Designed miniproteins, single chains, continued (2). Designs and how they scored, part 81

Each design is a single chain, and the fold is of that chain. pLDDT is the mean over its residues in the fold that is shown.

## One batch from the design tools (miniprotein)

Design m6804
Fold by ESMFold2-Fast:
Structure m6804 (fold): chain A 55 residues (1-55)
Amino acid sequence: MLAEIVSGQGIQLDTGEVLGVGTRLEVVRVGSTFVQARDAAGNRVLVGREDVRFL
């Protein structure tokens, strides 16, 4: 399942990289508040559920 970042500020990773609006993530697990996902490079990303739109 894919999700797309909709937060205008983007999401900053521990690597210092910022994933901007429109970035697609592969969803690994959906929680009540957070979504666990992977970026295109395979890095684990934890994002707020309100910061993404499910595709």
Scores: mean pLDDT 77

Design m6805
Fold by ESMFold2-Fast:
Structure m6805 (fold): chain A 77 residues (1-77)
Amino acid sequence: SAETAQQIVQALSTLPLAEAGAYFTSLGFEASDLAALLVAVGELKQRSVESLAGDLAASTSLPFELALLILQQLALL
């Protein structure tokens, strides 16, 4: 959901990596899902958000729609 995406973006922008990982796990995701998301964030200027969201949905527990919303919000920062 848009609210969940906003909460994840806020956590990634404000928390140390260890605390962001704990928050991500509290949402029902794994630490490896956060690692994959951070790799995708590093590629935001090289690839489309749709392509990166597709990769995340294929490799993590993140649904495509949620991954897309997270990456769209992070691309605006």
Scores: mean pLDDT 81

Design m6806
Fold by ESMFold2-Fast:
Structure m6806 (fold): chain A 55 residues (1-55)
Amino acid sequence: ALEEEIASMSDEELEEKTAEATLNDLEMARKIYEAAKKIGKEEAVKRGIMRAIEE
């Protein structure tokens, strides 16, 4: 499941995955954000989104 995949990732891996999804697939980025909120990794996801938008 997506939550298990995200739980297995490092913060750097999650930031990279979220940044890529934000640029290429907003629906996937939303799913990543929801899953990360459930496991307490929303901060890394927010960093990924900002990284994609601002650089």
Scores: mean pLDDT 78

Design m6807
Fold by ESMFold2-Fast:
Structure m6807 (fold): chain A 110 residues (1-110)
Amino acid sequence: DAVIAALEAAIRQLQAVLARLKEVAPDDTTSLALIQRTIDDLQRGIEALRAGDVEAVRAALFELEVSLGMLRIQLGVAKLIGAPEEVLQLLDEAIALTDQAIAALQAYLA
């Protein structure tokens, strides 16, 4: 219950980040796709948790860790090309939300 609630909160906050990023950087298709990928990974995590499928939860955790790595690389690229500060802040927020969700899933699996 607490883990599902944490993932649902992360999805809502990532959806807000995605909506803002679409407004300020609509041509940043890579960042938009990575945030959407992370939302999709979290949805699969919730479905796995509701099913009690530990193997599917581990798979969702692995996909989230991959998405987190990709978001960190994208933040580095955005900094290198001099992206607007708001874009950098939105990517930092997406990274923090993803890291928090990973921690919740890791605690569940421990």
Scores: mean pLDDT 91

Design m6808
Fold by ESMFold2-Fast:
Order: structure tokens, then C-alpha cells, then sequence
Structure m6808 (fold): chain A 70 residues (1-70)
């Protein structure tokens, strides 16, 4: 359903954002911004920035949902 698809997209976006932020923190950086974009209706791209670094995480909606609800 449309509601189910929208929910999966939101879950995938949150997961990608969390993963990008985690990568910055693992490098000893403090996140200052986060942006989440839908790519081709199938993937989400999260861009996390610090004062020194930019990290991008791209993951399919299907794979993100699978990992969250594993």
C-alpha cells in the first residue's frame, strides 16, 4: 500500500542518517548537519557533515528495512 511504502521510505531514511552520523563519530568528528535524499525512488542517500569531513551513505530502501527489522 501507499502508506506501507511511505513508512518504509521513512525507516530507510532514518537508518541511512544514523549510519552516516555513526561514521562521522567513529572518525572523532561532531556532526553539524545531516541531509537525506531519495534517489531514483529505490534508494536513500544520507549526507552527514562536520567542520572537517563529509560522509555519504547510500542504501536501498529494501535493504535498509531488512536490516532494521532483522
Amino acid sequence: SEEEEEFKLRVAGLYAAEKAIKKLKERGETPTSIKVEVVDGKKVKATAESERLTVEVTISIEEAVKEVFA
Scores: mean pLDDT 84

Design m6809
Fold by ESMFold2-Fast:
Formats: structure tokens, sequence, C-alpha cells
Structure m6809 (fold): chain A 73 residues (1-73)
């Protein structure tokens, strides 16, 4: 368990709205806020603990960074 507050890729809108986004990935929250879409290319194990502990997401959904559906059509 991590004791430090980790917010990799945290950004603020011009309105002062706090939004979380990984530098190498995407972070999207569902309507319920239970699911968070995070890319594996930018997600770190410490960031996962941060989402669960600090942000309070129920589940974390990882998106593959290598979708090979275009190589052989």
Amino acid sequence: MYRTDIQPGSAYDADGRLLYSTEGGFLESTEQGQWVRVSLSGASPEFLEFLRTVVGVKEIRFVDETPPILEDL
C-alpha cells in the first residue's frame, strides 16, 4: 500500500476543474464514477492504488495499447 499522494498526469481545466489523465494513457470516468478507463502504456501500479485509495473508484478498466485489428484485413 502506498502512503504518498500520487497524481500522475493530473490536470486542471480553465474553470478550475480537476481532471485526471495519464501522460501516456487516457483516464475516463463513467456516469456512475465506478469505472475508470486507463491505458496500460501510461498506468503505473502506484497510480492504480491512488485511484482506489484517494480517488475512490470502484473498479479500474485497462485498455490495451496494441490493437492489431488493422494489420491483416
Scores: mean pLDDT 45

Design m6810
Fold by ESMFold2-Fast:
Structure m6810 (fold): chain A 68 residues (1-68)
Amino acid sequence: SSMLATPLGRAQVLYLQGEKAYRDGNYEKAARLYRQAAEEVRSLGDDRYKPTADLLEKKAEEAEKKAA
């Protein structure tokens, strides 16, 4: 199955795209991608993944601070 067929697979792709945007200095794009990755993880409705979603949201907040 395609990686994009699952929420975790989509979150991984979004996270890697966010990391690339961050390295390229595009902090606004990185923040958006990290938030989308967190939303995919949260869509699972599984409390075991709450720390992962929280970490992705923190990465988005850090990128937003660099964009300002």
Scores: mean pLDDT 87

Design m6811
Fold by ESMFold2-Fast:
Structure m6811 (fold): chain A 85 residues (1-85)
Amino acid sequence: MSLTRAEVLAGLDHALAILDQMIAQAQALNMTDIAAQLRAVKAEVEALRARVRAGQLSAQEAVERLAEIDKRVVDLGEKMQAALA
């Protein structure tokens, strides 16, 4: 699938918003390890966004990295949910 740079950046901005919400929730629940891992993922998303903006990554490369990040976010969300059960 061919995405424009603007669409890739919008996807990254959306991912950052979701991560901020998850970090706030993990902090409120005293899930310190999960909160730390979410902050590390956020730093990677911010770095990826900066590289896309600088033209250092193709849209395809950014999409592939976003897919890897998405998997990690899902895994962390599942860990948060399991800790609440």
Scores: mean pLDDT 82

Design m6812
Fold by ESMFold2-Fast:
Structure m6812 (fold): chain A 92 residues (1-92)
Amino acid sequence: SELQRLAIELEQQAGVMQIKLTVMRQAGEITQEEYDRLMERINEMIRLAREARENQDRELLIKAIEMGLEVARELGEEEVARNLEELREQAK
C-alpha cells in the first residue's frame, strides 16, 4: 500500500539520522546526554511509523514524520528534512 511505502521511507530516513548521530558522538561533536535524547526520539519515530503501517493510520504516520523533521532540523540534516517534507505532503 501507499502508506506502507511511506512508512518504510520514513524508517530509511530514521536510519540516516541514526548514522549521523553516531558519527557526531564518535567525533565528540555532541554530548552523551544529547545523543541519548535524540536517539530515543528517532527510536520513538520508528516505533510510531511501524504502528502506523500496521494499523493503516495516516494521522499517526504524519505525526511520526513531524517528529522526524524536528530531529533532522536539530541535526542540520537538510537533505533528510527535505525528504521528510516530501513524505509529509504524500501522506496528506
Scores: mean pLDDT 89

Design m6813
Fold by ESMFold2-Fast:
Structure m6813 (fold): chain A 68 residues (1-68)
Amino acid sequence: SLDVERTARGLVEAARLGNRVALERAAQELVDAGADPEAARKLVEEVWANPETSVEEVARRIRELLEA
């Protein structure tokens, strides 16, 4: 099962560090956990564009993706 808070921290850290490889791995983890690929892509690109996004906000959005 996906650790939502760990994945959210990983996405924010990848964006802050400019680590695109880590960001792409997190995107794939979301899809593997059952997220819609297009919605997961949109979330990771928004976090990439806004590295100041809080881990709590990203975790909330991941939960919404997995409930859809």
Scores: mean pLDDT 85

Design m6814
Fold by ESMFold2-Fast:
Structure m6814 (fold): chain A 95 residues (1-95)
Amino acid sequence: KAREAAEKGDAEKTARLAMEHAIRGGPVAASGATQAAGDYAGKPELAEEGVRHSRAGDAEKAARIFGKAMLEGGVEASYQGALTAEAFHRAALAE
């Protein structure tokens, strides 16, 4: 689970698991997660790229940009990204 990896400080595993959650939540979830991770990484350009791919309906590409932002932002960006992705995934399952 992404949260467990983030608590261990494993940024790469956290990014991978969070991307899986974002993909399950669809383009909107991927967009939100990418925005959060990009902001924490100090890379707003990555957030913009993720949003653009989400609007095009490409959840896979949006999630990959999200993972890249988390890897560049380190543990804190990975943790915040994982929380955002999990929240969107839970919301999608509730609907």
Scores: mean pLDDT 65

Design m6815
Fold by ESMFold2-Fast:
Structure m6815 (fold): chain A 69 residues (1-69)
Amino acid sequence: PVRVGDRYYFPPDAPIEEILAVARELGFPVLIGEFGSDDRVVAENEDELRAAYERLKPTGLPLEIAPAP
């Protein structure tokens, strides 16, 4: 992934295991969304992050992971 501060950007084909590893390091809750989108979901735990990943699985857009405020 590409890191900018505490935000991580994953290619559209990134496996969920890589995203989960970063989320565990950042600490839950985390924000997940498509790159360039204002629509982000809060994942409070790993199950919610997996559900969000499946909904946001890209039509070719990278994914962003960041700490939730």
Scores: mean pLDDT 76

Design m6816
Fold by ESMFold2-Fast:
Structure m6816 (fold): chain A 91 residues (1-91)
Amino acid sequence: MEEEERERIREELLRRAEEAEKEIKKAIEEGKFEEAAEIIQEVAREASSHFEVNQEALDRLLSEEGREKLIEQLEKVHKAKKEGVDPEVIA
């Protein structure tokens, strides 16, 4: 049955996603937003090849415009985190 193969693929993708999450977080901390966005797109593309997903949403995410928007969002999140603590408030 295809079910057992699907579960194995799911487990492998989950482990891959966990490693990718670590790489994404590291890239964001280092200011490498383009690299982080590319990793996110690669994981989404790989997962979509094995599971039924919203194809329209996936196509938008994997588009050049989607990549640019993802980079902008990652930059905003990183800037908010970095600027979220005023040194004068800590002191």
Scores: mean pLDDT 71

Design m6817
Fold by ESMFold2-Fast:
Structure m6817 (fold): chain A 71 residues (1-71)
Amino acid sequence: VEEGLEYVRKGNEARARGDYETAADWYLKAAQAFEEAGKPELAKGMYVLAADSYREAGQPEKAKEALEKAK
């Protein structure tokens, strides 16, 4: 959980800078960390944030991949 929270913080910092591609990468790492920690609902939320950030970055295929993992 601690690793996932650190990745969320880094993703939020990247979004604040308008660095949506970097933010999406951090949210994907957070999602994977939450899955490993047995927190599937937190992981789904992070996959949704990653998908949203990839869309803002103009990367629709990566956004679709992240959204599929949120299901």
Scores: mean pLDDT 83

Design m6818
Fold by ESMFold2-Fast:
Structure m6818 (fold): chain A 67 residues (1-67)
Amino acid sequence: MFPINVQNLADIIRKFLEGKKVGDEVDLSTLPFNIPRIYIDKALEIAGIELERGKDYNTRVIKGLPK
């Protein structure tokens, strides 16, 4: 089992959300495959990204982005 580096995951998430704005929807199923939600949440915190629940369990709405 390869440990997940949450800092690297934060960098990947920042790259994935590059060009997106507050109010845009994100489908968490399109993020790096097979990543447990707890690591995604930690990576979002490190990246300075705030998400709100969207239309379903996997969909989120961007509430805050780093400047």
Scores: mean pLDDT 69

Design m6819
Fold by ESMFold2-Fast:
Order: structure tokens, then sequence, then C-alpha cells
Structure m6819 (fold): chain A 69 residues (1-69)
């Protein structure tokens, strides 16, 4: 079972460390918490907010680790 709260916390930490806007962070965290079955849409939300590709790769790694747990 995906721990949506743990995933959201880890994603928030990565985005904050890379200086991503509060609006982008809140949008993706809300999506993860409300739609844990649709984590693949997190990348689209981040892209819409102009998050750099290298940061999106780090977020993708975190999502894969949490889905594998």
Amino acid sequence: MLDAEKLAARVREVLEEHGVSPEAIEAVVRHILENPERTHLAAAILARHGVPHEVMEEVGRVVREELAA
C-alpha cells in the first residue's frame, strides 16, 4: 500500500531543497495526498510549474522507491 503521507513529505523535502515555488510544492503535495493512485500525474503538475528536469528526475526516483515499498 502506498504511504501517501510519507511520499508527500519526501517530495516536499526534495522540492524545497531545490528552491521550487511554494505554489508548485502545494499543488503536487495536494495531488499525492488526494490522488495516491495517480502519482504519474505529479510530473505533469511539476512541468506546468516550470520545475527543472533534474529535479523532476529526483522526484521520480522518490516515487519509484515509495511504490516499491
Scores: mean pLDDT 77

Design m6820
Fold by ESMFold2-Fast:
Structure m6820 (fold): chain A 103 residues (1-103)
Amino acid sequence: MKTAKLEGGEYDAAARTVSGKVTGDAKPGDGVFLKRTNADGSEETVAMGVVLPNGEVRGGFAGTAAQADGTWKVEVVDPNGETIAEGEAEIKDGKISDAELKK
């Protein structure tokens, strides 16, 4: 089973940036997607980042500041589009929580 851990992060709604750190089976070049589940059960990607060689994640935030707080799905995706691991993180006051991710 592939696993990864999100070791927290931050978003800046004014700059529309997201940053964080991932460990485990996540590799440099993998994508990290933050997704919201809508009331109809559909998923919306609200932020995207890329894993850097040191495990740092850098990316952009597509949602509004008002959409940033809550519980969001975190997906790590390889360069071929395959989901490596997924889980949920809490987003509050510009901070992204730690999350255990698995497939």
Scores: mean pLDDT 77

Design m6821
Fold by ESMFold2-Fast:
Structure m6821 (fold): chain A 100 residues (1-100)
Amino acid sequence: KKEQEELIKKANEKAKELAELVRQATGDPRLADAIVELANKAIEAIKNGDKETAARYGISLAMLGLAAAVEAYLQGKEDVADRIIELTLELMKLLDKALE
């Protein structure tokens, strides 16, 4: 398969992993659903060659990941909050690489 298809597959896997961790950490399934939705929209924009739209959804996804990490910190789950940040950055890197 093409390199972009493999990167998209990895991005989808990371988005689901991040969403599940956010759901467990915050107890808010809507935050988890929003992460998957934004990741899917970013991937759609990447497939369409719409770099500007992909970047905007990527920024929204990063901001949502940060908000989820803050919520986990407020719940006293510091190690989990740090992992949410790590997964968010990994996902952003995969999306950026797929955009090439």
Scores: mean pLDDT 84

Design m6822
Fold by ESMFold2-Fast:
Structure m6822 (fold): chain A 107 residues (1-107)
Amino acid sequence: SMRERVEKLVEELSERIKKEDPENAEFYDKQLRHVAEKALERGLPLELAEKILEDVASGRISYFLADELIDEAAKRGLTVEEYDALRDELGKMSIEEIKKRRAELEK
């Protein structure tokens, strides 16, 4: 199932982080599980959910940005290519700029 695939990826990524950054491993495990559950709950396609989890685990995006990207991907029905473009655009923004963008889109 999709859930089993996502849960297996979270386990694999968490084990990688435990080897590379053991001091922060518990924090990253919690973040990855939160991101995975939100992606599944929002009905993201498997390929997109896996891409977001890998981006969080690699440090390419913060968990805060992942949370925002999942919401946008669910609302807009983004492809992986469209997600990559949006990730790179929002990755240039500060947390405060992302919050301002969110507030403007909710009006």
Scores: mean pLDDT 82

Design m6823
Fold by ESMFold2-Fast:
Structure m6823 (fold): chain A 107 residues (1-107)
Amino acid sequence: MSEIERRLRELQARLDALRAAGVKPTKEEAKQMIDEAFEVAREAIKAGRTDLAALAVQLMVDLAYLSGDPELLRYAIEKLRELKAEATDPHLQAFLDHQIAELERRL
């Protein structure tokens, strides 16, 4: 397994555990997880792994939704815009635009 795939699995497992327990992460924990998913997405983009980048983006969005915090929703939007600036794949750019629009609708 690649390091990117390992980190994504660990983040997904943490998110799944929070959902299963019905526990909202703290604002600090959610932000740290979003930051980790952001770094994974950036490394995936650099590696040409648009599939893994999309999974990392989905984790960022899911974490922002689970938190329910408007500041974390805005933070996630800012981070997705940064990823879009680095993304060269048009399908990934379209996916990022869609996710940004969905998060903005929740504000």
Scores: mean pLDDT 87

Design m6824
Fold by ESMFold2-Fast:
Structure m6824 (fold): chain A 60 residues (1-60)
Amino acid sequence: SMAEEQLKKTEKDSEGLIAKTKEVYSSSSPDAMAQSMRMTQGFSDDDIEGSKKQKEALEK
């Protein structure tokens, strides 16, 4: 069925995204890391910026 095919595709995509995230970590590019976070965890650019701002506030 289409539902079963879609589920299998999502499972494979999830595994690929996890592997891609590990690869990005080894390259240590901040931009590539942010892109990976958007794809794997659904974070928006605003979420990433908010996280950076919060860290800066904690350092004050």
Scores: mean pLDDT 60

Design m6825
Fold by ESMFold2-Fast:
Structure m6825 (fold): chain A 73 residues (1-73)
Amino acid sequence: MTNLEKIKEMAKKAKKNGDTDTYKKLNDKIKEVEKLGEEAARAFEEGDWKKGKELLEKAKKTMDDAIEYGKKS
């Protein structure tokens, strides 16, 4: 599974356990990662490799933070 799929499963588990705060926060991070991924894809298409890489690094950090948050919550 991708890291994004893992975060989605963690959000689903939080919802099942009644942890609505964790569920909402993980969903917000999922949306942020998806938006960053779309912006990175566009930057690469436009030839802006530096911007594309920076956006992918932000997406990766957001995913890593979300996984850590979900494990500790």
Scores: mean pLDDT 80

Design m6826
Fold by ESMFold2-Fast:
Structure m6826 (fold): chain A 82 residues (1-82)
Amino acid sequence: SKKEEAEELLRRMGELLREIARAIREVGEEAALAALAEKVEELGRLEERFKELVSELPEEEAKKLIEEAQRLIAEGARLAAE
């Protein structure tokens, strides 16, 4: 289902966000983004697909998935800063 596909995309996005955040924390943003350029591109592609899937879901289901995506992004930003 589209909901299951969106949930799987969120899992992969979370994994990528944590890996990118860890690298930023270790070597700084510029060096980390250069070293993980392929993973940054993958994250962008998954984000676009997620937006497409969410646009086709009922509003209440879409809202919950968007809130979870925002949580993962915020967590990644926090991990990168600390």
Scores: mean pLDDT 86

Design m6827
Fold by ESMFold2-Fast:
Structure m6827 (fold): chain A 82 residues (1-82)
Amino acid sequence: MQDAIDQLETELNLDGEETVKRAQEIEANGDKEKQIEFLLEMLKKLREVGYPNKTAQELTDEEIEEKAKKLLEEIKKKEAEE
């Protein structure tokens, strides 16, 4: 259990900077689809590792996921229109 917490703290400190770098590169390329997928994967990982006392913020995470899915659908619609 402590190993998982140590990994989380290490990832929050180290991955935070690297994650921002990669997110900026994806945004610079204008690939919104990849940016949304990247954010969804990060959110899923955070939920899987189980951060504490999320009862009040639980709905916010699910709303973000739903909004991200809607954005993906809108992007696909625009791709069909070109």
Scores: mean pLDDT 54

Design m6828
Fold by ESMFold2-Fast:
Structure m6828 (fold): chain A 73 residues (1-73)
Amino acid sequence: LTEEQREAALAHLEEALALTTDPDARRSIEAAIRSVRAGDAAAGLAGVHEALKLETDPAARAHLERARAALQA
């Protein structure tokens, strides 16, 4: 991950976490944040994918989709 990709992914993950109330989705987002901070893009993407399966809020989902895009760039 470049520093720009990491910062973009973390910003969107933290916004998604702030909007998320479901405990399982929150756990997946927190795991994704830890993985991205550790430089593990693959584990970060896995956490985003799990959160997207659980999250129903459109604003939180939009942030998760942007985090996914940053991690795949």
Scores: mean pLDDT 87

Design m6829
Fold by ESMFold2-Fast:
Structure m6829 (fold): chain A 63 residues (1-63)
Amino acid sequence: GRPVRITVTSDITAQHPSELSAKKGTVLEGELLGEDEDWVAFRDLSTGEIWLLPKDKVEITPL
């Protein structure tokens, strides 16, 4: 995957255990594993956990 910073642009409430809940303004650094039209698959650098984030509620910046 690619090293990225993810900025949460709107509050996210997880509907599934694989999804991250996060508040607007949350910043995460880690590895971009994949993306499609609706979802971003991301590995958190601090925890090693893999999360799905809604693509329309995040900004992805290369590190």
Scores: mean pLDDT 85

Design m6830
Fold by ESMFold2-Fast:
Structure m6830 (fold): chain A 74 residues (1-74)
Amino acid sequence: SSSNAVSLITRIGDGAILEAKRLAEEGAPLSKIQQVADDSIKLMLDIGNAAGESAKKVAESKAEEVRKTVEELK
């Protein structure tokens, strides 16, 4: 269902944000942080596109939040 997709997208995005911050605290290279962000964004958008308009909108919003987090870690 769309609500299950929204829940999954939110968990993926929030997890990616926490992982990006953890990697930055550990001194990981920016390329690794970017890879985590890119992989999570791709997965969220794929789920959103398959689940319908409401899930797609949540995926786009959460992808932007992940991108913003990575930019703030530069």
Scores: mean pLDDT 87

Design m6831
Fold by ESMFold2-Fast:
Parts: C-alpha cells; sequence; structure tokens
Structure m6831 (fold): chain A 77 residues (1-77)
C-alpha cells in the first residue's frame, strides 16, 4: 500500500540522518535494506544525499526526537 511505502521512505530518511550522526542501529540498517530491496540502490543513495544536507544545516533537539520516534515505531511494528 502507498502508506507502507511512505512509512518505509520516512524510516529510511530517519535512518540516513542517524547514520550521518554516527548513531546507526540495526533498525536503521533494516529500514535502509528494505528500501534498497524495494526501490534499488539509487533510491537509497538519493535519500542519503538529501539527508546529508539537512544534517549539515543542523538539527534541533525536537527534530532528533521526531527521527528517533519514527525509528522506534518501525522497530515496534
Amino acid sequence: ADEEDNRLILQAYAAAVRQLLGERTPVDDAALEALRKRYGDSMVAGIEEQQRQLVEEGLTPAEKAAIDAILADAESA
């Protein structure tokens, strides 16, 4: 379903941010691998590049908390 695809994409965006912050977890690896299997390596690379720019511009504590919540929800599902 489109909602599952959107959820996977959002989890991959959050995973890419945590990877860039050096906070990569097995949940992050699973989300990125699931996206890679569904859409291919180019899609994952594109997401990683987009999130790199956001990390370079700086994240607020609230944005980091939102990312953590997305990844925690993925692990619980």
Scores: mean pLDDT 68

Design m6832
Fold by ESMFold2-Fast:
Structure m6832 (fold): chain A 58 residues (1-58)
Amino acid sequence: SETREILAEVARRMGASEEVVEKLKVADDEEQIELLMKELGLSRLEAEIALRESREAA
């Protein structure tokens, strides 16, 4: 999915590990939010904004 690839690239630029980036590429929307919160320390709101911006960029 183009949206998943864009989100993964955003996460990489924010300092996510390659393992986390690869997980984001195959995760569903809720799994992506949980990964961003746990691995990057984002709030749920910040994770939801990142996901929305990735969809808008696609």
Scores: mean pLDDT 79

Design m6833
Fold by ESMFold2-Fast:
Structure m6833 (fold): chain A 82 residues (1-82)
Amino acid sequence: MEEVKKKIEELAAALTAKIKSLPAAEKAELVQLLRKQVAELEARLPELSPEEQEIAEAVIEEYRKVIAAVEADLASQGVKVE
């Protein structure tokens, strides 16, 4: 489990770096997509096994960190995510 969580964190860090390299409009679009994915995962949490829930929660946590980092970058540029 911990090794899986570490890999999720590494992938999220790489994704954050890649998204931050994109134009502001593409960053905003990807943030909206990530928010939708988080909402879908959260909706499924009560139906998952304890092990699946632990993985899903790790993914949600890392996606939320990516979203926050990208939104902070967009806010500093005066771009609003709608």
Scores: mean pLDDT 78

Design m6834
Fold by ESMFold2-Fast:
Structure m6834 (fold): chain A 98 residues (1-98)
Amino acid sequence: NEALKEKARKIKDEADTLENQAKSGDLATVKEILEQVKEILREAELIYQGVKDAGAPKEVQEAAKEALDSARNAEKTATDKINELQKRQQEQAALAAA
């Protein structure tokens, strides 16, 4: 179904956009991005499972899987960036205390 394939593509594009934004964000921005990514990830998982359960054409299943993979990559990127920024804040606080 072209409409379902388009929905998967939009989710993929949204996840890819959020992943790129996470790379350049400050801590507060990246935390907000992670919350948005978690919502997209849940939607991508539901679409992928629904598409498989319905026996949709392979092209539609592939589009849904690509969207799911993009959402997972965005979550990892945002999480890694939050951890990096928090570590830098801790290091700066330690230097100020010395």
Scores: mean pLDDT 85

Design m6835
Fold by ESMFold2-Fast:
Structure m6835 (fold): chain A 81 residues (1-81)
Amino acid sequence: SPPSLKEQIAEVLEEMVASVPEADRALMTQARRMMEASDDPDGVIEFLEQLIEALAERRPELAALLRETLERIRELKEQYS
């Protein structure tokens, strides 16, 4: 069977954690857990948008990586309508 939207989002979030610097990995692992606790992809999107805004000024490279993750999740949601 094809993977569910929730399963595809979980894979994207796992790749996000793997892609960040080691120093940020614990923070991103906690963020992933909080996002995965949401049953709604809109909740995941909202959380990522807030996290990106919080990081944009002081951690622009990390914010850019998270924007890539956000766009992938938005594309997945749109495909599953």
Scores: mean pLDDT 84

Design m6836
Fold by ESMFold2-Fast:
Structure m6836 (fold): chain A 64 residues (1-64)
Amino acid sequence: TRATRAAAGSAYLSGLAAGNEEAAEAAQKDAFRGGTAGERQGSPQLASRLGGEAGRRALKAAGA
């Protein structure tokens, strides 16, 4: 959905802004997976939240 793609795109841009393209790609992938999990539970708000959390977690793990 739009919410999942927005979360993934935001995570990607955050990683790029930190100068780490590998972290950006990992964050985009994890944010997309988190958002998709939220969609399965029927909530665009949950898709946005879980996607954002997954993206931030991936960036933090990569040191970005």
Scores: mean pLDDT 77

Design m6837
Fold by ESMFold2-Fast:
Structure m6837 (fold): chain A 100 residues (1-100)
Amino acid sequence: SKIEELKKLLEEIDKLMDEAIKSVQTDRNKAVEILKKIRELADKAIELAEQSDDPEVGPLLYRARAYKNAADAALKAIDEGKSPEEVVEIIRGYRRLAEL
């Protein structure tokens, strides 16, 4: 089902969020590639959620959008030369929203 595909995508994104947090502190290029992948998977998750009429979809769509916003904000922060610590806090902030 679309809901099960969406849940699997969100689980994959969550694992990548953890990898991004670790990579931001050690390897900028790796962090950027992981964040770009999160952005692509989050877009797919949003599309699946918008196509679903399941009553459970609302919270999952919110989570997908939070992950998309995390990746976009983190990529912008890296491009603007913000510290690794500041980038990590941006990712953690949006990840907490995704877990609500």
Scores: mean pLDDT 86

Design m6838
Fold by ESMFold2-Fast:
Structure m6838 (fold): chain A 94 residues (1-94)
Amino acid sequence: SAADLRALRDRVLLLAQLAAQEARELGNEKTYELAQEAVDAILAEDFERAEELARELIRSMRETVPEELRAGLDAWIAQLEAALAELRRVAAEL
């Protein structure tokens, strides 16, 4: 439904914004730029581009986030991957 699509979009948007905040706090400029581009793609409802950018963002976060923050990173990755899979499924049914 349109309400389900909106809720999933808002969830993916929140996860991308959290990644931008973490990247900013860690001083990771490239990761911050990727997170902002992902936010823009989500807001434009360009879900193909958003998924591509989210995968690049996950890769960048895995390479740049310190070991002591890895449990939080793993939880964030699991949430983002689940939300993207559900978003793809719901979008395909519209």
Scores: mean pLDDT 82

Design m6839
Fold by ESMFold2-Fast:
Structure m6839 (fold): chain A 78 residues (1-78)
Amino acid sequence: MKEGLRELLEKAAEAAKNGDINTAAVYFTAAMILAVSEKKEISPEALKAFREMWDALVKGDAEKALEAGKKFIEILEK
């Protein structure tokens, strides 16, 4: 797993857990940009994990957001 990408996702989840949705959105966006910059296309499976993570972050569910983020990265690393 790309360390920088995981760190950004973990920081996004932590901010969401603390109710700081704006900071969570910033870290999540940075992670998305980094992930996409290394891939030409996102698979349908990765897109589903991405949507699940974003929905969890918006709802402040840090644990679910982190799990979905991990799935997203694992799909991209295959």
Scores: mean pLDDT 71

